# Designs tried in a protein design run: designed miniproteins, single chains, continued (3). Part 70

Each design is a single chain, and the fold is of that chain. pLDDT is the mean over its residues in the fold that is shown.

## One batch from the design tools (miniprotein)

Design m10419
Fold by ESMFold2-Fast:
Structure m10419 (fold): chain A 87 residues (1-87)
Amino acid sequence: SDEEIRELLRQAERYREGAAALREALGSDENADRAIELLKQIKENPLETRNKLSEKERNDATLASGALGLEELADELEEKARELRAA
């Protein structure tokens, strides 16, 4: 329905806004890219990586994780809206 599609797109936009705020908190695109790379390292080798990061690097990785998670949720809702429109 149009109402369901509108609600999905509104929620996706809210997630996009949240992700943008988290990326802004990282201060720069360069630092965001670095934080995403650190997050990948944590996911690939959590036991080795856990004690090697500074508090700033841990905080930046947490912000990056939050931003990517919200972006993924927005992508899922936008995809669901496309599927409903196609049906």
Scores: mean pLDDT 86

Design m10420
Fold by ESMFold2-Fast:
Structure m10420 (fold): chain A 89 residues (1-89)
Amino acid sequence: NEQEIRELLQLAKEALEEGNIELAVHYANEAVDILQKEYAKTKTPPSEELLQELRELLEELQQKAQELGDSNALKECRLCLLFLEHHFD
C-alpha cells in the first residue's frame, strides 16, 4: 500500500526534524519492509516519485547516523539503500 509507505515516510521526516534518529530509522525501515513484502507478492515496482523520496530520506538518515556514530542505524540505512538499488536499478 503506497499510502501506508508515504505515511511512514512522513513520520520518519518528522522524527528526523525533532532529532530522533532512532525513531526516524525505525519508520524508514518499516516503509522499506512494507515495500519489500508488496514487491515480493506483486512484482510491481512503486512509483519513481516514492522511490526517489525514500532514497533521499535514507541518504539523509545515513549521513546523520554517521555524524552521530550510530553504527546500527548506519547499517540499517545502507541495507535499505542496497535493496532499492538491487531491485529497482
Scores: mean pLDDT 84

Design m10421
Fold by ESMFold2-Fast:
Structure m10421 (fold): chain A 61 residues (1-61)
Amino acid sequence: LSPRERRVLGVISANRDTGITVKEIAEATGLSQRTASRIVSRLKERGLVERTPGGYVLAGP
């Protein structure tokens, strides 16, 4: 993972009980919503995160 991907993954991990939206990830990381959305999409393609009604969470076993 790139440093930006690791930062986004860390923020999602910190919010695993509630989930986190792309907008909230962007605000927490200082990234644009477009950049946060692209990173989340790539992490989802890798099976590392999943979408829930509350936002994104880490993919569990």
Scores: mean pLDDT 80

Design m10422
Fold by ESMFold2-Fast:
Structure m10422 (fold): chain A 99 residues (1-99)
Amino acid sequence: SSVIERNIRGGREQADHLVELSKKAGEEMYEQAEKAREYLDKAIDDPSKSDEYLEELSRAGTELVRLAGKKSLSEMNEIIGAVIGLMGDVNMYRILVKK
């Protein structure tokens, strides 16, 4: 459906944004952001395992928030905001994919 397609596009845009912010923050954060993007793609490619993959994405997002707490207030706020945006799209995808 067009609603699911728009949600997928939005989620991918949020994941790409998070990856770009995390590249500037350092290797450990970049690895977690790439992991989140990878699990988003896996969840989209295999909806039957989407809950498992999105749970892994949620763990990567939680780790990013923890790592962001060690950065400047400005950088922390940017990373946390990006994680919240991605999690919003992920939660909407979970709702749209479930019967």
Scores: mean pLDDT 83

Design m10423
Fold by ESMFold2-Fast:
Order: sequence, then C-alpha cells, then structure tokens
Structure m10423 (fold): chain A 68 residues (1-68)
Amino acid sequence: MSPVARQLVEQALLERGISKEDVQDIIAYAEEKGINFNDINAVISQLEAKGETITKDKILQQLDELSE
C-alpha cells in the first residue's frame, strides 16, 4: 500500500473511533492478503450503510470475505 493510501486509511478509521493499534492491525492484515485501499474503503462504506458499529473485528471479517 502506498504511504498516502495508508495515511488515508489510518485517518478514516481513527475518525470512526478505531484505536491506533487496531488501525495498524487492519492495515497489516490487508497488506498480507493483498487487499488495497479501495477494498478497505468499500468495507467501511458497507458497514456505515448497514448502520453497523465499525470495529476491528467487523472490518477484518469483511476483508476476509474479499480475500480469495
């Protein structure tokens, strides 16, 4: 992931109440699975559209569903 994309993901997650540690875990998981910035944003948008509380566990679950 590019440094700019990483910063945008960090900001978006921090603004939604995710801790700095959980943000780093989410980014590390995404990089390990080859998940890009657009996929992370899609997951955040889907959780918001569903009225779900955005948490590390919910994000990781949705990202796992996107990884093949």
Scores: mean pLDDT 78

Design m10424
Fold by ESMFold2-Fast:
Structure m10424 (fold): chain A 80 residues (1-80)
Amino acid sequence: TEKALEYLEKGLEAAERAGDAKTVKYLQEAIEAARKGDLVNALFYASEGLKAAKEAGDAETVRYTMQAMFYLGKELFEKS
């Protein structure tokens, strides 16, 4: 959870610098879900944020969001 939140927050900062409001919205939703322990919704919103960042050509946000999704998926697998 800590690593996933760290990378989601870095992705949010990168998306904010890029002015990508759509990706910012999805990453904010992912952070809130992750803070509540809702890993399924956190992964869903992170995935939507990744798609939006790819469409915007924001390679920095793409990298951070992929790292966040890796840690979210790892935690979800370990809890299953």
Scores: mean pLDDT 85

Design m10425
Fold by ESMFold2-Fast:
Structure m10425 (fold): chain A 63 residues (1-63)
Amino acid sequence: GGLEAVEKAAEAFKAGDIPTGARYVLEAEDSGAVTREQAGRALTAAIDQGDPEKGAEIVREAG
C-alpha cells in the first residue's frame, strides 16, 4: 500500500538513490498516502536542495 511506498522512498533517499526515492514519493501520492503538496516538499528537499535526508524526513512525517 501507500505506507510501503513511503518507507521505500525514505530508505532510497537515505541511501542516496534519488531517482528511486522520487519514484516511490510519486507512488505514495498516487495511492493517497501523501498529498501533492507533501510530495512536492519532499522532492524539492531531495532534488532541488540536495538534501535527501530532509526529503526522507518529510515523506516519513507525511505518511
Scores: mean pLDDT 84

Design m10426
Fold by ESMFold2-Fast:
Structure m10426 (fold): chain A 83 residues (1-83)
Amino acid sequence: AQKMVLIGLEAPLSASTAQMRAALEALGVNVGSFSLQQQPNGKLKGEVMGTAPETVTKDKVAAALAPLGVTVTTFELVDPITA
C-alpha cells in the first residue's frame, strides 16, 4: 500500500539534490516536493513530501542517504485516508 511520506533531513552544502532524489526513488519513494534551505550552521535543512510503500522505514532512508553525508531528522508515514 502507498502512504503519504514526510522526510526531514540535514545535508552538507556539497550534497547533490539529484543524488538525494535518486536514492529516495530507488527505495520506492515518489518524491512530490523537495525543499532545501541553507541554515546558519552551514548545512542544508531539507524536507521531502510524497508517497512511499509502507515497507519504507527511517532506517532504510538513513542508510540510502548516509553515503551522501545526509542525516534523516524526521520520518513520518501517514495513511492518506486518515490524514
Scores: mean pLDDT 79

Design m10427
Fold by ESMFold2-Fast:
Structure m10427 (fold): chain A 57 residues (1-57)
Amino acid sequence: SMMEARKRAVEAGERYHDLVFDPSASVEEIQRARDLAIEYSGPMAEEGRRAALELSR
């Protein structure tokens, strides 16, 4: 649902923010969180989800 896509985008952004300010976080974890936040951001999250629904249901 649209609510789940928005929740994922928000959670990914918050995760990235937390990891950037966590002195114990690895560079790899920060990069993964950043990439995920970008992927789930606004229009891209909606478009990606629509494409997935067309392929599977």
Scores: mean pLDDT 71

Design m10428
Fold by ESMFold2-Fast:
Structure m10428 (fold): chain A 97 residues (1-97)
Amino acid sequence: MVFDLEKVRETLAKIDEEAIKKMEEVIKEIEKTDPFLAEKLRELLEAIVRLAAGEMSMAEFLERLREIALEVIEHYKLPESVREEVERNFAANLAAI
């Protein structure tokens, strides 16, 4: 599957401070049970904010998303099929730019 990158970009442009604050609260709750997942979600939120601010290209965002996904796969020892899906989606999305 390929993400609709234009729709993603439009959605990111509409992210306000209240949405960011709400995500930070969710991450703090997750941190109580899974500090690793909370850290990766904070890294994802930082990438989203930087993309929305124009400080990061879509290609850089996709690479950062891939890095975070691969770290999650390795930490939780997820099946090889999950890694293959992440790599396939990354290649398809990068080609769509």
Scores: mean pLDDT 75

Design m10429
Fold by ESMFold2-Fast:
Structure m10429 (fold): chain A 117 residues (1-117)
Amino acid sequence: SPLEEEVRRLIREILAELKALPEAAPFLQPFDASGAYPDYLDVISTPVDLGTIADKVDAGEIRSLEEFEGLLNTLYYNVLLYFPDDSPLRAQMAKIMAEAYKRLAEARRRVEELRAA
């Protein structure tokens, strides 16, 4: 539907903006793939990163703003669970989430306008 295609465009636009943030570099690929965190999968049950989210969007697996936000929240939760309180990665992820929530609020308003038309 035209609404479904608009939702997919909004998700892609938001994700591209988040991936372009200077804070996003550590979150563009799986943490377990780096070898720097050998216990990562022992602590984190649902690993996710911005690159994997992009692959899921392109595969058509993410169909709503709610599903997209859920994956971003999982990434944020994983960062808070794995990294200590003084880790710069926590602050970087918090900045990404602040931008994500702002963009998601704008996108939800746009979707509501399209449903009312």
Scores: mean pLDDT 88

Design m10430
Fold by ESMFold2-Fast:
Structure m10430 (fold): chain A 72 residues (1-72)
Amino acid sequence: MIEAALGPKYRTPEVEKAVEELLARYADWGAISQLFIALMVPTEFAEKYSEELFEEWEEYVERNRERLESLE
């Protein structure tokens, strides 16, 4: 699902490894992966997600901002 939903810019090996690490870290990986995709590819997928999910994703990114940036 993640690799099928990510845009070309976000299908790099670095981003894929970052996503896999995040999914392995957290129990509700399904929800996290959808929120991650919505933020990383907003033009294509954000409209399919509720405001609550997008807000939760923004909070998640802020909490893990340094870690996510180091993986780019």
Scores: mean pLDDT 50

Design m10431
Fold by ESMFold2-Fast:
Structure m10431 (fold): chain A 68 residues (1-68)
Amino acid sequence: MLSEEEKKELEEFAKRLVLELMEAKGSSDDTLAFVREMGEIMDEGIKNGEKVEEIKKRIKELADKFLA
């Protein structure tokens, strides 16, 4: 279970990446696909008790893939 601080950190990290995708690609199918897949990564990571740093790493790798 993530602490309140870890949840806030993860939410702020995710929001920054979504804004970066929005700035680069707008409200595109790519941005929507990123948001969906990011949500799946977060839900699975939290369910499996993964560390916040591991969840952030996977989300960042996903964002880099969509920005390429």
Scores: mean pLDDT 81

Design m10432
Fold by ESMFold2-Fast:
Structure m10432 (fold): chain A 85 residues (1-85)
Amino acid sequence: SSAEAEKRAEELIGDLESHIEHLRELLENNSPDEVIRREVHELRTLIQQLRELRATHQLSPDLAERIAQLEREATELIREAEAKL
């Protein structure tokens, strides 16, 4: 249902926000390359799950915009991380 899809989206958004914060902390602390690569992989997985959810379910405009904003933020952070690897 759309309500279940929206709840799943909110869960994935929370996970994505948490992993974005964690990757920022890893980059600021000059963490080992292996640890950074693992966190980048987790972010890419979450982005793909949110993209699939949007492709298969009609989400509210507010949720869709919030997801798009977080995807842009995560993608930019991943590019920054990969430039250091």
Scores: mean pLDDT 88

Design m10433
Fold by ESMFold2-Fast:
Structure m10433 (fold): chain A 68 residues (1-68)
Amino acid sequence: MSLEEVIAEAVARVTAWMEAHPDASAAEREDAVSRITAEIAREHDLSPAETLQVMNAALAVRDALEAA
């Protein structure tokens, strides 16, 4: 799987989690992004640099969904 595909998977998981938990607090959303990013990094044996790219994409999606 390419890094682009891994980022897309992380974005999809974060989006699905936020849709399933519309009443989640900011702290719960932060925990979910961190947990999902860590799970993705472990599953795909990502480097620290790749993990940072995935985390940044996941955080951007969280912020966009919170702003909507």
Scores: mean pLDDT 82

Design m10434
Fold by ESMFold2-Fast:
Structure m10434 (fold): chain A 81 residues (1-81)
Amino acid sequence: SLEEVKARIDELLRGLDRGTATLVRVMVAEVFELLEQGVPKEEIIAVLEKGLAQILSLTSDPAAQALVREIAALLKEYIES
């Protein structure tokens, strides 16, 4: 459910530094806004993948990268469901 996805994202965000967490929150908010607007799933996934690539380029911390990828994977699964 949307509530379960949001709760899991909030849990994962607690493991990130403030800067990275802020960037991830912006990406998450954009994805949910596009879903509410009825944008095609393919376009939303493209936006998610671009946001993910940008965030990953701004951190070399493997633990932060793993958390960001997990959040992106949860969003992608929700978009595709």
Scores: mean pLDDT 87

Design m10435
Fold by ESMFold2-Fast:
Structure m10435 (fold): chain A 86 residues (1-86)
Amino acid sequence: SAEAEALRAELAELQREFGEVVQKILEIGSEEQKERARKLAEQFQQLARQAMQAIAAGDLATARAHLAQMREILEELKRILEESER
């Protein structure tokens, strides 16, 4: 479906940006910031797997909920990156 394709595209974009942000934190962050990022990365990866499964099952409402949580984690990671760049 068009909605399932849109959700897969959003998931791919979130995963790409997530990878870039996490790698930067691991390069320039303090040990405390790196530990925070690793914990958030684990949560993000679990949500990504659940979102992929929900899309495959046609449960688009559950997929949207997981993508929303992934966006929140990505924004928290971006805040850690901003702290690291100070």
Scores: mean pLDDT 90

Design m10436
Fold by ESMFold2-Fast:
Structure m10436 (fold): chain A 107 residues (1-107)
Amino acid sequence: SKTELLARERVTLSEEERAILSEYLGKEVGSDVEVLVWRTPDGGLVLSLVDAATGEVLLTIGLVRGPDGELRVSPLPYDRETYAFLQEHMPALLARALALAQAALAA
């Protein structure tokens, strides 16, 4: 099955967000990122955070649809750890990414 790009949005990081993300990844992150929303063949989504200047994928988060149709973070350890990091340290960026994913599914 084909993975499909549903939505993309460019976001300017605050200096604090950029510093936190750079420390978490162990590398320098630019001031602008793109949030990409991909549809998976199983009806889930993948969120990708990409450095806008380099095109480098910084983070990915898998989301799955539960039996109630709600989006939930994937049970995979990497997805849960990444989600927890963003929820604790970058909640505004996480909220924006989730809003983009919800809007993409409504289209």
Scores: mean pLDDT 83

Design m10437
Fold by ESMFold2-Fast:
Structure m10437 (fold): chain A 112 residues (1-112)
Amino acid sequence: SMEKKKEGEELIEKGIEYLNNGDFEKAREYAEKAIELYGEKDSRALAVLAGALAGLGKFEEAIEYARRALENSKTNEERAMALSALALALKGLGKDEEAEEAYREAKEVAEE
């Protein structure tokens, strides 16, 4: 519902805040709560979860969620966020060429 989506947005914003501060367990907690309320197709919530999982060293799971975030992206900002999470997870697995490509795409999308 629209009410649940608004509540989920507040949880996503908190998840982003924790992710930026390196509080990966809290970022995961808030992203999971946002997904529960907002739905499993919200690109930003999925990207925050992917970033948190990468921060926790769960790189394979992070790649899965980052790809889901990318598939569900509807804006350039969402696409850039998903690609950045994907690049971080790929780098964590030593897939440096794939990570560099994802990071380049993220920059291109973010730079207009």
Scores: mean pLDDT 86

Design m10438
Fold by ESMFold2-Fast:
Structure m10438 (fold): chain A 85 residues (1-85)
Amino acid sequence: SDMEKLVERYKELIDRIKKYYLDQIKQSKTNEEIDKVLETATGTFGGLRGDARRTFGLGSPYYKELQEHIDKARDELKKAAEEQK
């Protein structure tokens, strides 16, 4: 369906953004730089979550799936940040 294709496009975008911030964490030289990357990533994913909520609606299974995908991406970034410190 068109909605399922849109969900897959959102997931691909989330995964690309995650990879970008993971690479930034690995290139960071200080704990302050790592924290700044995490803060920026949190804002970016917050914006995507808001966009998905507007697109699919709060009660949508598509929104729930994307929220879970974003939460997993954020958890991976937090873990990478802790390991880099």
Scores: mean pLDDT 89

Design m10439
Fold by ESMFold2-Fast:
Structure m10439 (fold): chain A 82 residues (1-82)
Amino acid sequence: SMEELKEKIREVLRSSPDSVGELVKKLVEAAKEAGVNLSPREILSLVVSLSEGVSLEQARKIVDETPSFDKLIEMIEKEQKK
């Protein structure tokens, strides 16, 4: 469920992963465990929403307007294909 995924993402963020690669791995695993099929951009938007305390709609806009997130989206997509 989305609520289960949100809780798992909050736990991942709270644990402060040692690397971007570890963060990406844990985010993709959280989505699989919650049974939620989200695009890489949607996963990142949810992370931004939860970390910044903004709405999901505002988080999607932040992701779209922030070019540096494109590399993170690519990393999430690659992890999802494993």
Scores: mean pLDDT 84

Design m10440
Fold by ESMFold2-Fast:
Structure m10440 (fold): chain A 86 residues (1-86)
Amino acid sequence: MEEELEKLLKELNQVQPQGKPLYQILSEVTGVPVQLLEELEEEVKDNLNLLPAAAAVMKVLDLKSVKETVQYLQEHREKLLELQKK
């Protein structure tokens, strides 16, 4: 689980924008629907740098709800930011 999350976060950090909207890139890499990514952006708007982490968490843990994803981010914020820096 943690190893898979770290790998996906590294992949997202290396993705070139390529002129595509961030939601489209995140959806293509993680398979999370654009609609859920838009809902996640609203929930993490004060910390938009966590949006890739939120998408990665949804993918790795197979979470189906924004609420569960936001709860995980709040409980593991420090750890997720540390994984993004590696």
Scores: mean pLDDT 71

Design m10441
Fold by ESMFold2-Fast:
Structure m10441 (fold): chain A 72 residues (1-72)
Amino acid sequence: SALEEAARRMVEGLVERAKVASPEEVRELIKEIDEAIEWLKRSDLPEEEKRIALRALEEARKALEEILREKE
């Protein structure tokens, strides 16, 4: 679906940004993702949109943590 495609592109963009960022910048991005995940978990958004967004953010978080480990 268009929403899943947009979510995938967002994750890819975050990963590419993290690859060229400093370790400190990656930590800040992870913190922002964590805050977004917590907001989404508490939100009243439609269940399907919430599910897609949460999966995308959790995927991005995992990828960014791996990138951070590789930088250190």
Scores: mean pLDDT 83

Design m10442
Fold by ESMFold2-Fast:
Structure m10442 (fold): chain A 70 residues (1-70)
Amino acid sequence: MKRLEEIARETGREIAELLPPEEARRLEEQLRRAVEYLNSLPLPEEEKIRLMEEAAERALAMARAKAAAA
């Protein structure tokens, strides 16, 4: 599902602006794994999108917290 990949990519770009490359890459990998996991589940498309958006928001919150602590 391309929409999940799009959400992960857009969120990854924002994370890359907040964190050093190594830490940004780790969170981007986590988002990529979330896409793979959600695509493996027998869920409706709307539910997969919602869960991916929640995962993206949590990743951004973690990135912002790390940036604020630095």
Scores: mean pLDDT 81

Design m10443
Fold by ESMFold2-Fast:
Structure m10443 (fold): chain A 92 residues (1-92)
Amino acid sequence: KIEELLNEAIDNLKAAGEAGSEKEAYQEAIRLVEEAKRKIDEPEAIKLLEEAIKKAQELAKKAREEGNWYALGHTQAAIDNLKEALKLLKEK
């Protein structure tokens, strides 16, 4: 379930990154999620997801400022997936 949410977040960040500006920043957010997924059973996973959420929130703000509603929608979906994954991970 957590891995499914992380995969959905990665897919949403990829869609957002392909649709406009900040491709490198989206790729960095994806890297953080992929690292968290690899380290899911390690304490570091929580910090990696928190950093990914923070970066995604800045990217959502940028997409909104640019009027890129496609990138905004996908970035918000990724934030929701990451927040749910973080909640589930902290409850274990």
Scores: mean pLDDT 85

Design m10444
Fold by ESMFold2-Fast:
Structure m10444 (fold): chain A 67 residues (1-67)
Amino acid sequence: HHAEGLEALRARRYEEAARHFLAALEEDPTDRAAADQLGLLLGSRGDQIPAELREELIARLKELFPD
């Protein structure tokens, strides 16, 4: 999922990238690289991600990395 997320991000498929990075975190909650990519994506391209998915991503990141 992490590799697919990076490919989707490179292709500017931000929703797909977000879903893949979320899946990577579900498989490995310690994947800081996936968490960092999600944080950056939400900050820079949050408007390209559906509101329901954005809420889920924010909640998951806060749960795993409460900083």
Scores: mean pLDDT 77

Design m10445
Fold by ESMFold2-Fast:
Structure m10445 (fold): chain A 89 residues (1-89)
Amino acid sequence: SSKVEELRELLKRALELLARHYEESDPEEAARLRALARRAETASEEELLTLAKSVISYVKRNLDTFPPEVKKELEELVKRIEEVMKEIE
């Protein structure tokens, strides 16, 4: 499904953006987020939907901790992820 592949790419983009944000302040968290992005490459549809829910929750929980530009990009990515998920589910 093209929508499953769109979800995969959006999740990889969100996880890489989060990893870059934490790269200097929390390199262990950055490494964890990059490991999740790598797992997304081979994840099943069910695994991607589970990962998407986790990423959405993570972003919403930490939203006020991000710089304005990172916050804006993450909000836009989360909105796109939520819309694609509705088309798959």
Scores: mean pLDDT 89

Design m10446
Fold by ESMFold2-Fast:
Structure m10446 (fold): chain A 81 residues (1-81)
Amino acid sequence: MEKVLEEIEKLDEDSKLRAEKILEELKKQNLSEESIITFMKYFIELLKKGELQSIEYYVNNTNISEEDKEKIKKALESLQK
């Protein structure tokens, strides 16, 4: 987790705010710390590259369980409301 927080601090202001909001929503779900770390590392790398991808594409390309993928999708949907 500490490495994820360090990478977020290195992002530009807009990307940092986006990453922090996503991390807080993921923490509200019953997700393993490993799943949160895996998803956040992938998401941060995409933000650094400036790639435009759907949330579903991000989730589907993480190496986590299908149950945790559904929880991540639910958390991300709550941010759009």
Scores: mean pLDDT 73

Design m10447
Fold by ESMFold2-Fast:
Structure m10447 (fold): chain A 95 residues (1-95)
Amino acid sequence: MKEDLLKLFQEAVKKMKSDPKMAIILIETAKGLLLIEVGVEKAIGTELPPERQKEIDKQLKYLDKAIEAIKKGNYEEAIEYLSKATGVDKKELIK
């Protein structure tokens, strides 16, 4: 995981109980940065392997599920979805 993206997710976890709107903005910002990175890879003529495209689609789906969990007040579920989206242990996300 890129350190900048990890920091955004860690801050989102920190904020999700006190400022859920900010937590959602941080996750959406991280999602946007991931999409820009993928867009740059495609623009320079790099064909994405099918497995990488599948992993990106999976990551985006879990980020959307995390946002919905925060909106419902299900913060533990949101942390689980962020862990699945990032491949990072929950312990690293709550650090």
Scores: mean pLDDT 77

Design m10448
Fold by ESMFold2-Fast:
Structure m10448 (fold): chain A 88 residues (1-88)
Amino acid sequence: SAVEELLARYLEALDRLRADLAELERRVAAGEVSLEDALRGVDRGLAELDRLEEHLRRYPGAEEALARIAELRARLEALRARLEAALA
C-alpha cells in the first residue's frame, strides 16, 4: 500500500541517520571534529528525530520506525551527555 511504501521510506531515512550517527561517533573518538561541531550535529539529529516521531505517531503500523527512533534518540542523548561533560 501507499502507507507501507511511505513507512519503508522512513525506515530508509532512519538507516541514513544511524549511519550519520556512527560516522559522528567515529569522528569524535578520532578527534577529527570539534566537540562544539559534534554537539551541533547531535542537536540536528535530535531535532530530525522529533520531526519524524511527530509525523509517524499518527500512522498505524509505525511501531518499528518508532522503536528505531527511540534507539537512535538514546544514542544521541548518550553522545550529547559525553560531549557536554567534556566541554565542562
Scores: mean pLDDT 86

Design m10449
Fold by ESMFold2-Fast:
Structure m10449 (fold): chain A 74 residues (1-74)
Amino acid sequence: MTPEETERLIREWARELGMEVRRLEIEGPVSEEDLRVIRDSLRLIAASGLESARIHLETPDGSRVVLDLRRRPP
């Protein structure tokens, strides 16, 4: 999956859960396991009713994903 495809996928998941992606930074390769962690974290944040949240994921090899989220207005 390309970085652009990964970004689109993450933005779509956030949208489905009523959230807006304010910032997304991807550095290095993102694995299927990393994507699963991001998706599960998005679901948890949505279920928690938080207005804003940040997801920060780092791998031992230095790959990094930073995702800033805000709840969409009604």
Scores: mean pLDDT 79

Design m10450
Fold by ESMFold2-Fast:
Structure m10450 (fold): chain A 87 residues (1-87)
Amino acid sequence: MEELREEAERLRELAREAFAKAEEFRENEEAYRAFSEAGRIYAELAEALEEMLRTEEALFGAQDLPAVEERKREAEELRRRGEEAAR
């Protein structure tokens, strides 16, 4: 179950990094939007995992993991798009 805590912390870090990149490339509208959207998705996923940690027994094994992974990949694609636009 420590894996969920590590994943939540990692997603929080990714959200902070994405928002920092959005501010850094604010004048690049495509990069700004991509990083901002990625940051929001990462932050939302981190909150969801933090909620799971609070109710570890109840949610573990009943969570819709494929939906979480799909959302995470969407954020990763947006982050990559932002990096590409910023270059």
Scores: mean pLDDT 75

Design m10451
Fold by ESMFold2-Fast:
Structure m10451 (fold): chain A 80 residues (1-80)
Amino acid sequence: SIEDEVRRLMEEIREELVARLRAQGLSDEEIEEILLTAYSELLTYRELNITPDFVAPDASDRERLMAIVDRIAAALKAER
């Protein structure tokens, strides 16, 4: 299923994403919020067959997830 594919991707790169977000000065609570939101957004994009305008049309799911994470992290930092 799409949910299983997105979940496996998140599990595969979780350690890398956590390290990257910690390097940006985000707390563990903020990181968990970002990852949950990114998971939900990627799942929605996959279910609706939508490619966000901030990624290339031929981008991999890994590249899409990274881009979504970066966007959420930037928005969170702008609010705080």
Scores: mean pLDDT 82

Design m10452
Fold by ESMFold2-Fast:
Structure m10452 (fold): chain A 68 residues (1-68)
Amino acid sequence: ASAQAAAEVVRGATALFEGNYEEAVKHFERAIQLGATGALPFLAEAYEGLGDKEKAEQYRAQWEAWRA
């Protein structure tokens, strides 16, 4: 993964740990755009924290499809 993608994953994980789910979504979405597809399950977790169950399920399905 690029250094920028890795940095976005770390920022997202920090926000997720702090319970800042909107900030976590922002960073994980950027990480995925930069090629860090492994951030998809963390993006799903962040959406679950926001109460957006449909988006959480959608991103889990995308991760499942990518790893297949």
Scores: mean pLDDT 83

Design m10453
Fold by ESMFold2-Fast:
Formats: structure tokens, sequence, C-alpha cells
Structure m10453 (fold): chain A 101 residues (1-101)
């Protein structure tokens, strides 16, 4: 299972967040662990208010290219909307770094 710690000093620009979202899309075919797909969906929920088009694009890619059921990904996304922006960014960064070392 993946664990992460929110970084209270993490200050990413909008361009850097979009770069992490693109990294996830480019590496979606490397997501073989359902827990990883669910963590990404949760991070997307927390970022949706600022990046609605980009987060929707990543969520659609997870639904189409992973074996995780749409209902589980959508549930994780909705749960993610309750995350702080900093928690969502920290989660996205950790997953993106795992997919593209």
Amino acid sequence: SLTYKPDPNLKLSKEEVKKYLETVIENVDRIFIPEVALLIAKALGGLYDEFPEETKKVLDALIEKTLVPRSDLEKAFEEGKKLSKNEAISLLKEVARTLAP
C-alpha cells in the first residue's frame, strides 16, 4: 500500500501541478495496482476546483485504461473533494514520482 505525508511547505505553481497531471496520463498504462489508481482519483477530487478540465481528463484515462471499476474511481474522486489543496498536491506528487522515476 502507498502512504504519503502532506508537506505543509509544499508550494507548487499551477504549471507544476499540470505537469504532474500530465505525468500521470503519460504513465497510466503502468498503473497495475488498484490502490494507486484510487489514490490518483482521490488527489484529482481535491484538485478539481482549480483544474477541472485537467482532472477530468486524468479521471477519464483511469476509467478507460485501468481495471478499476468506474464506480470505485468516482467514489474516490468524490472523497478527494474533501482533501485540502496541499494534501491533494502532496498525494499527486508522490504518485507521479512513483510512476515516472
Scores: mean pLDDT 78

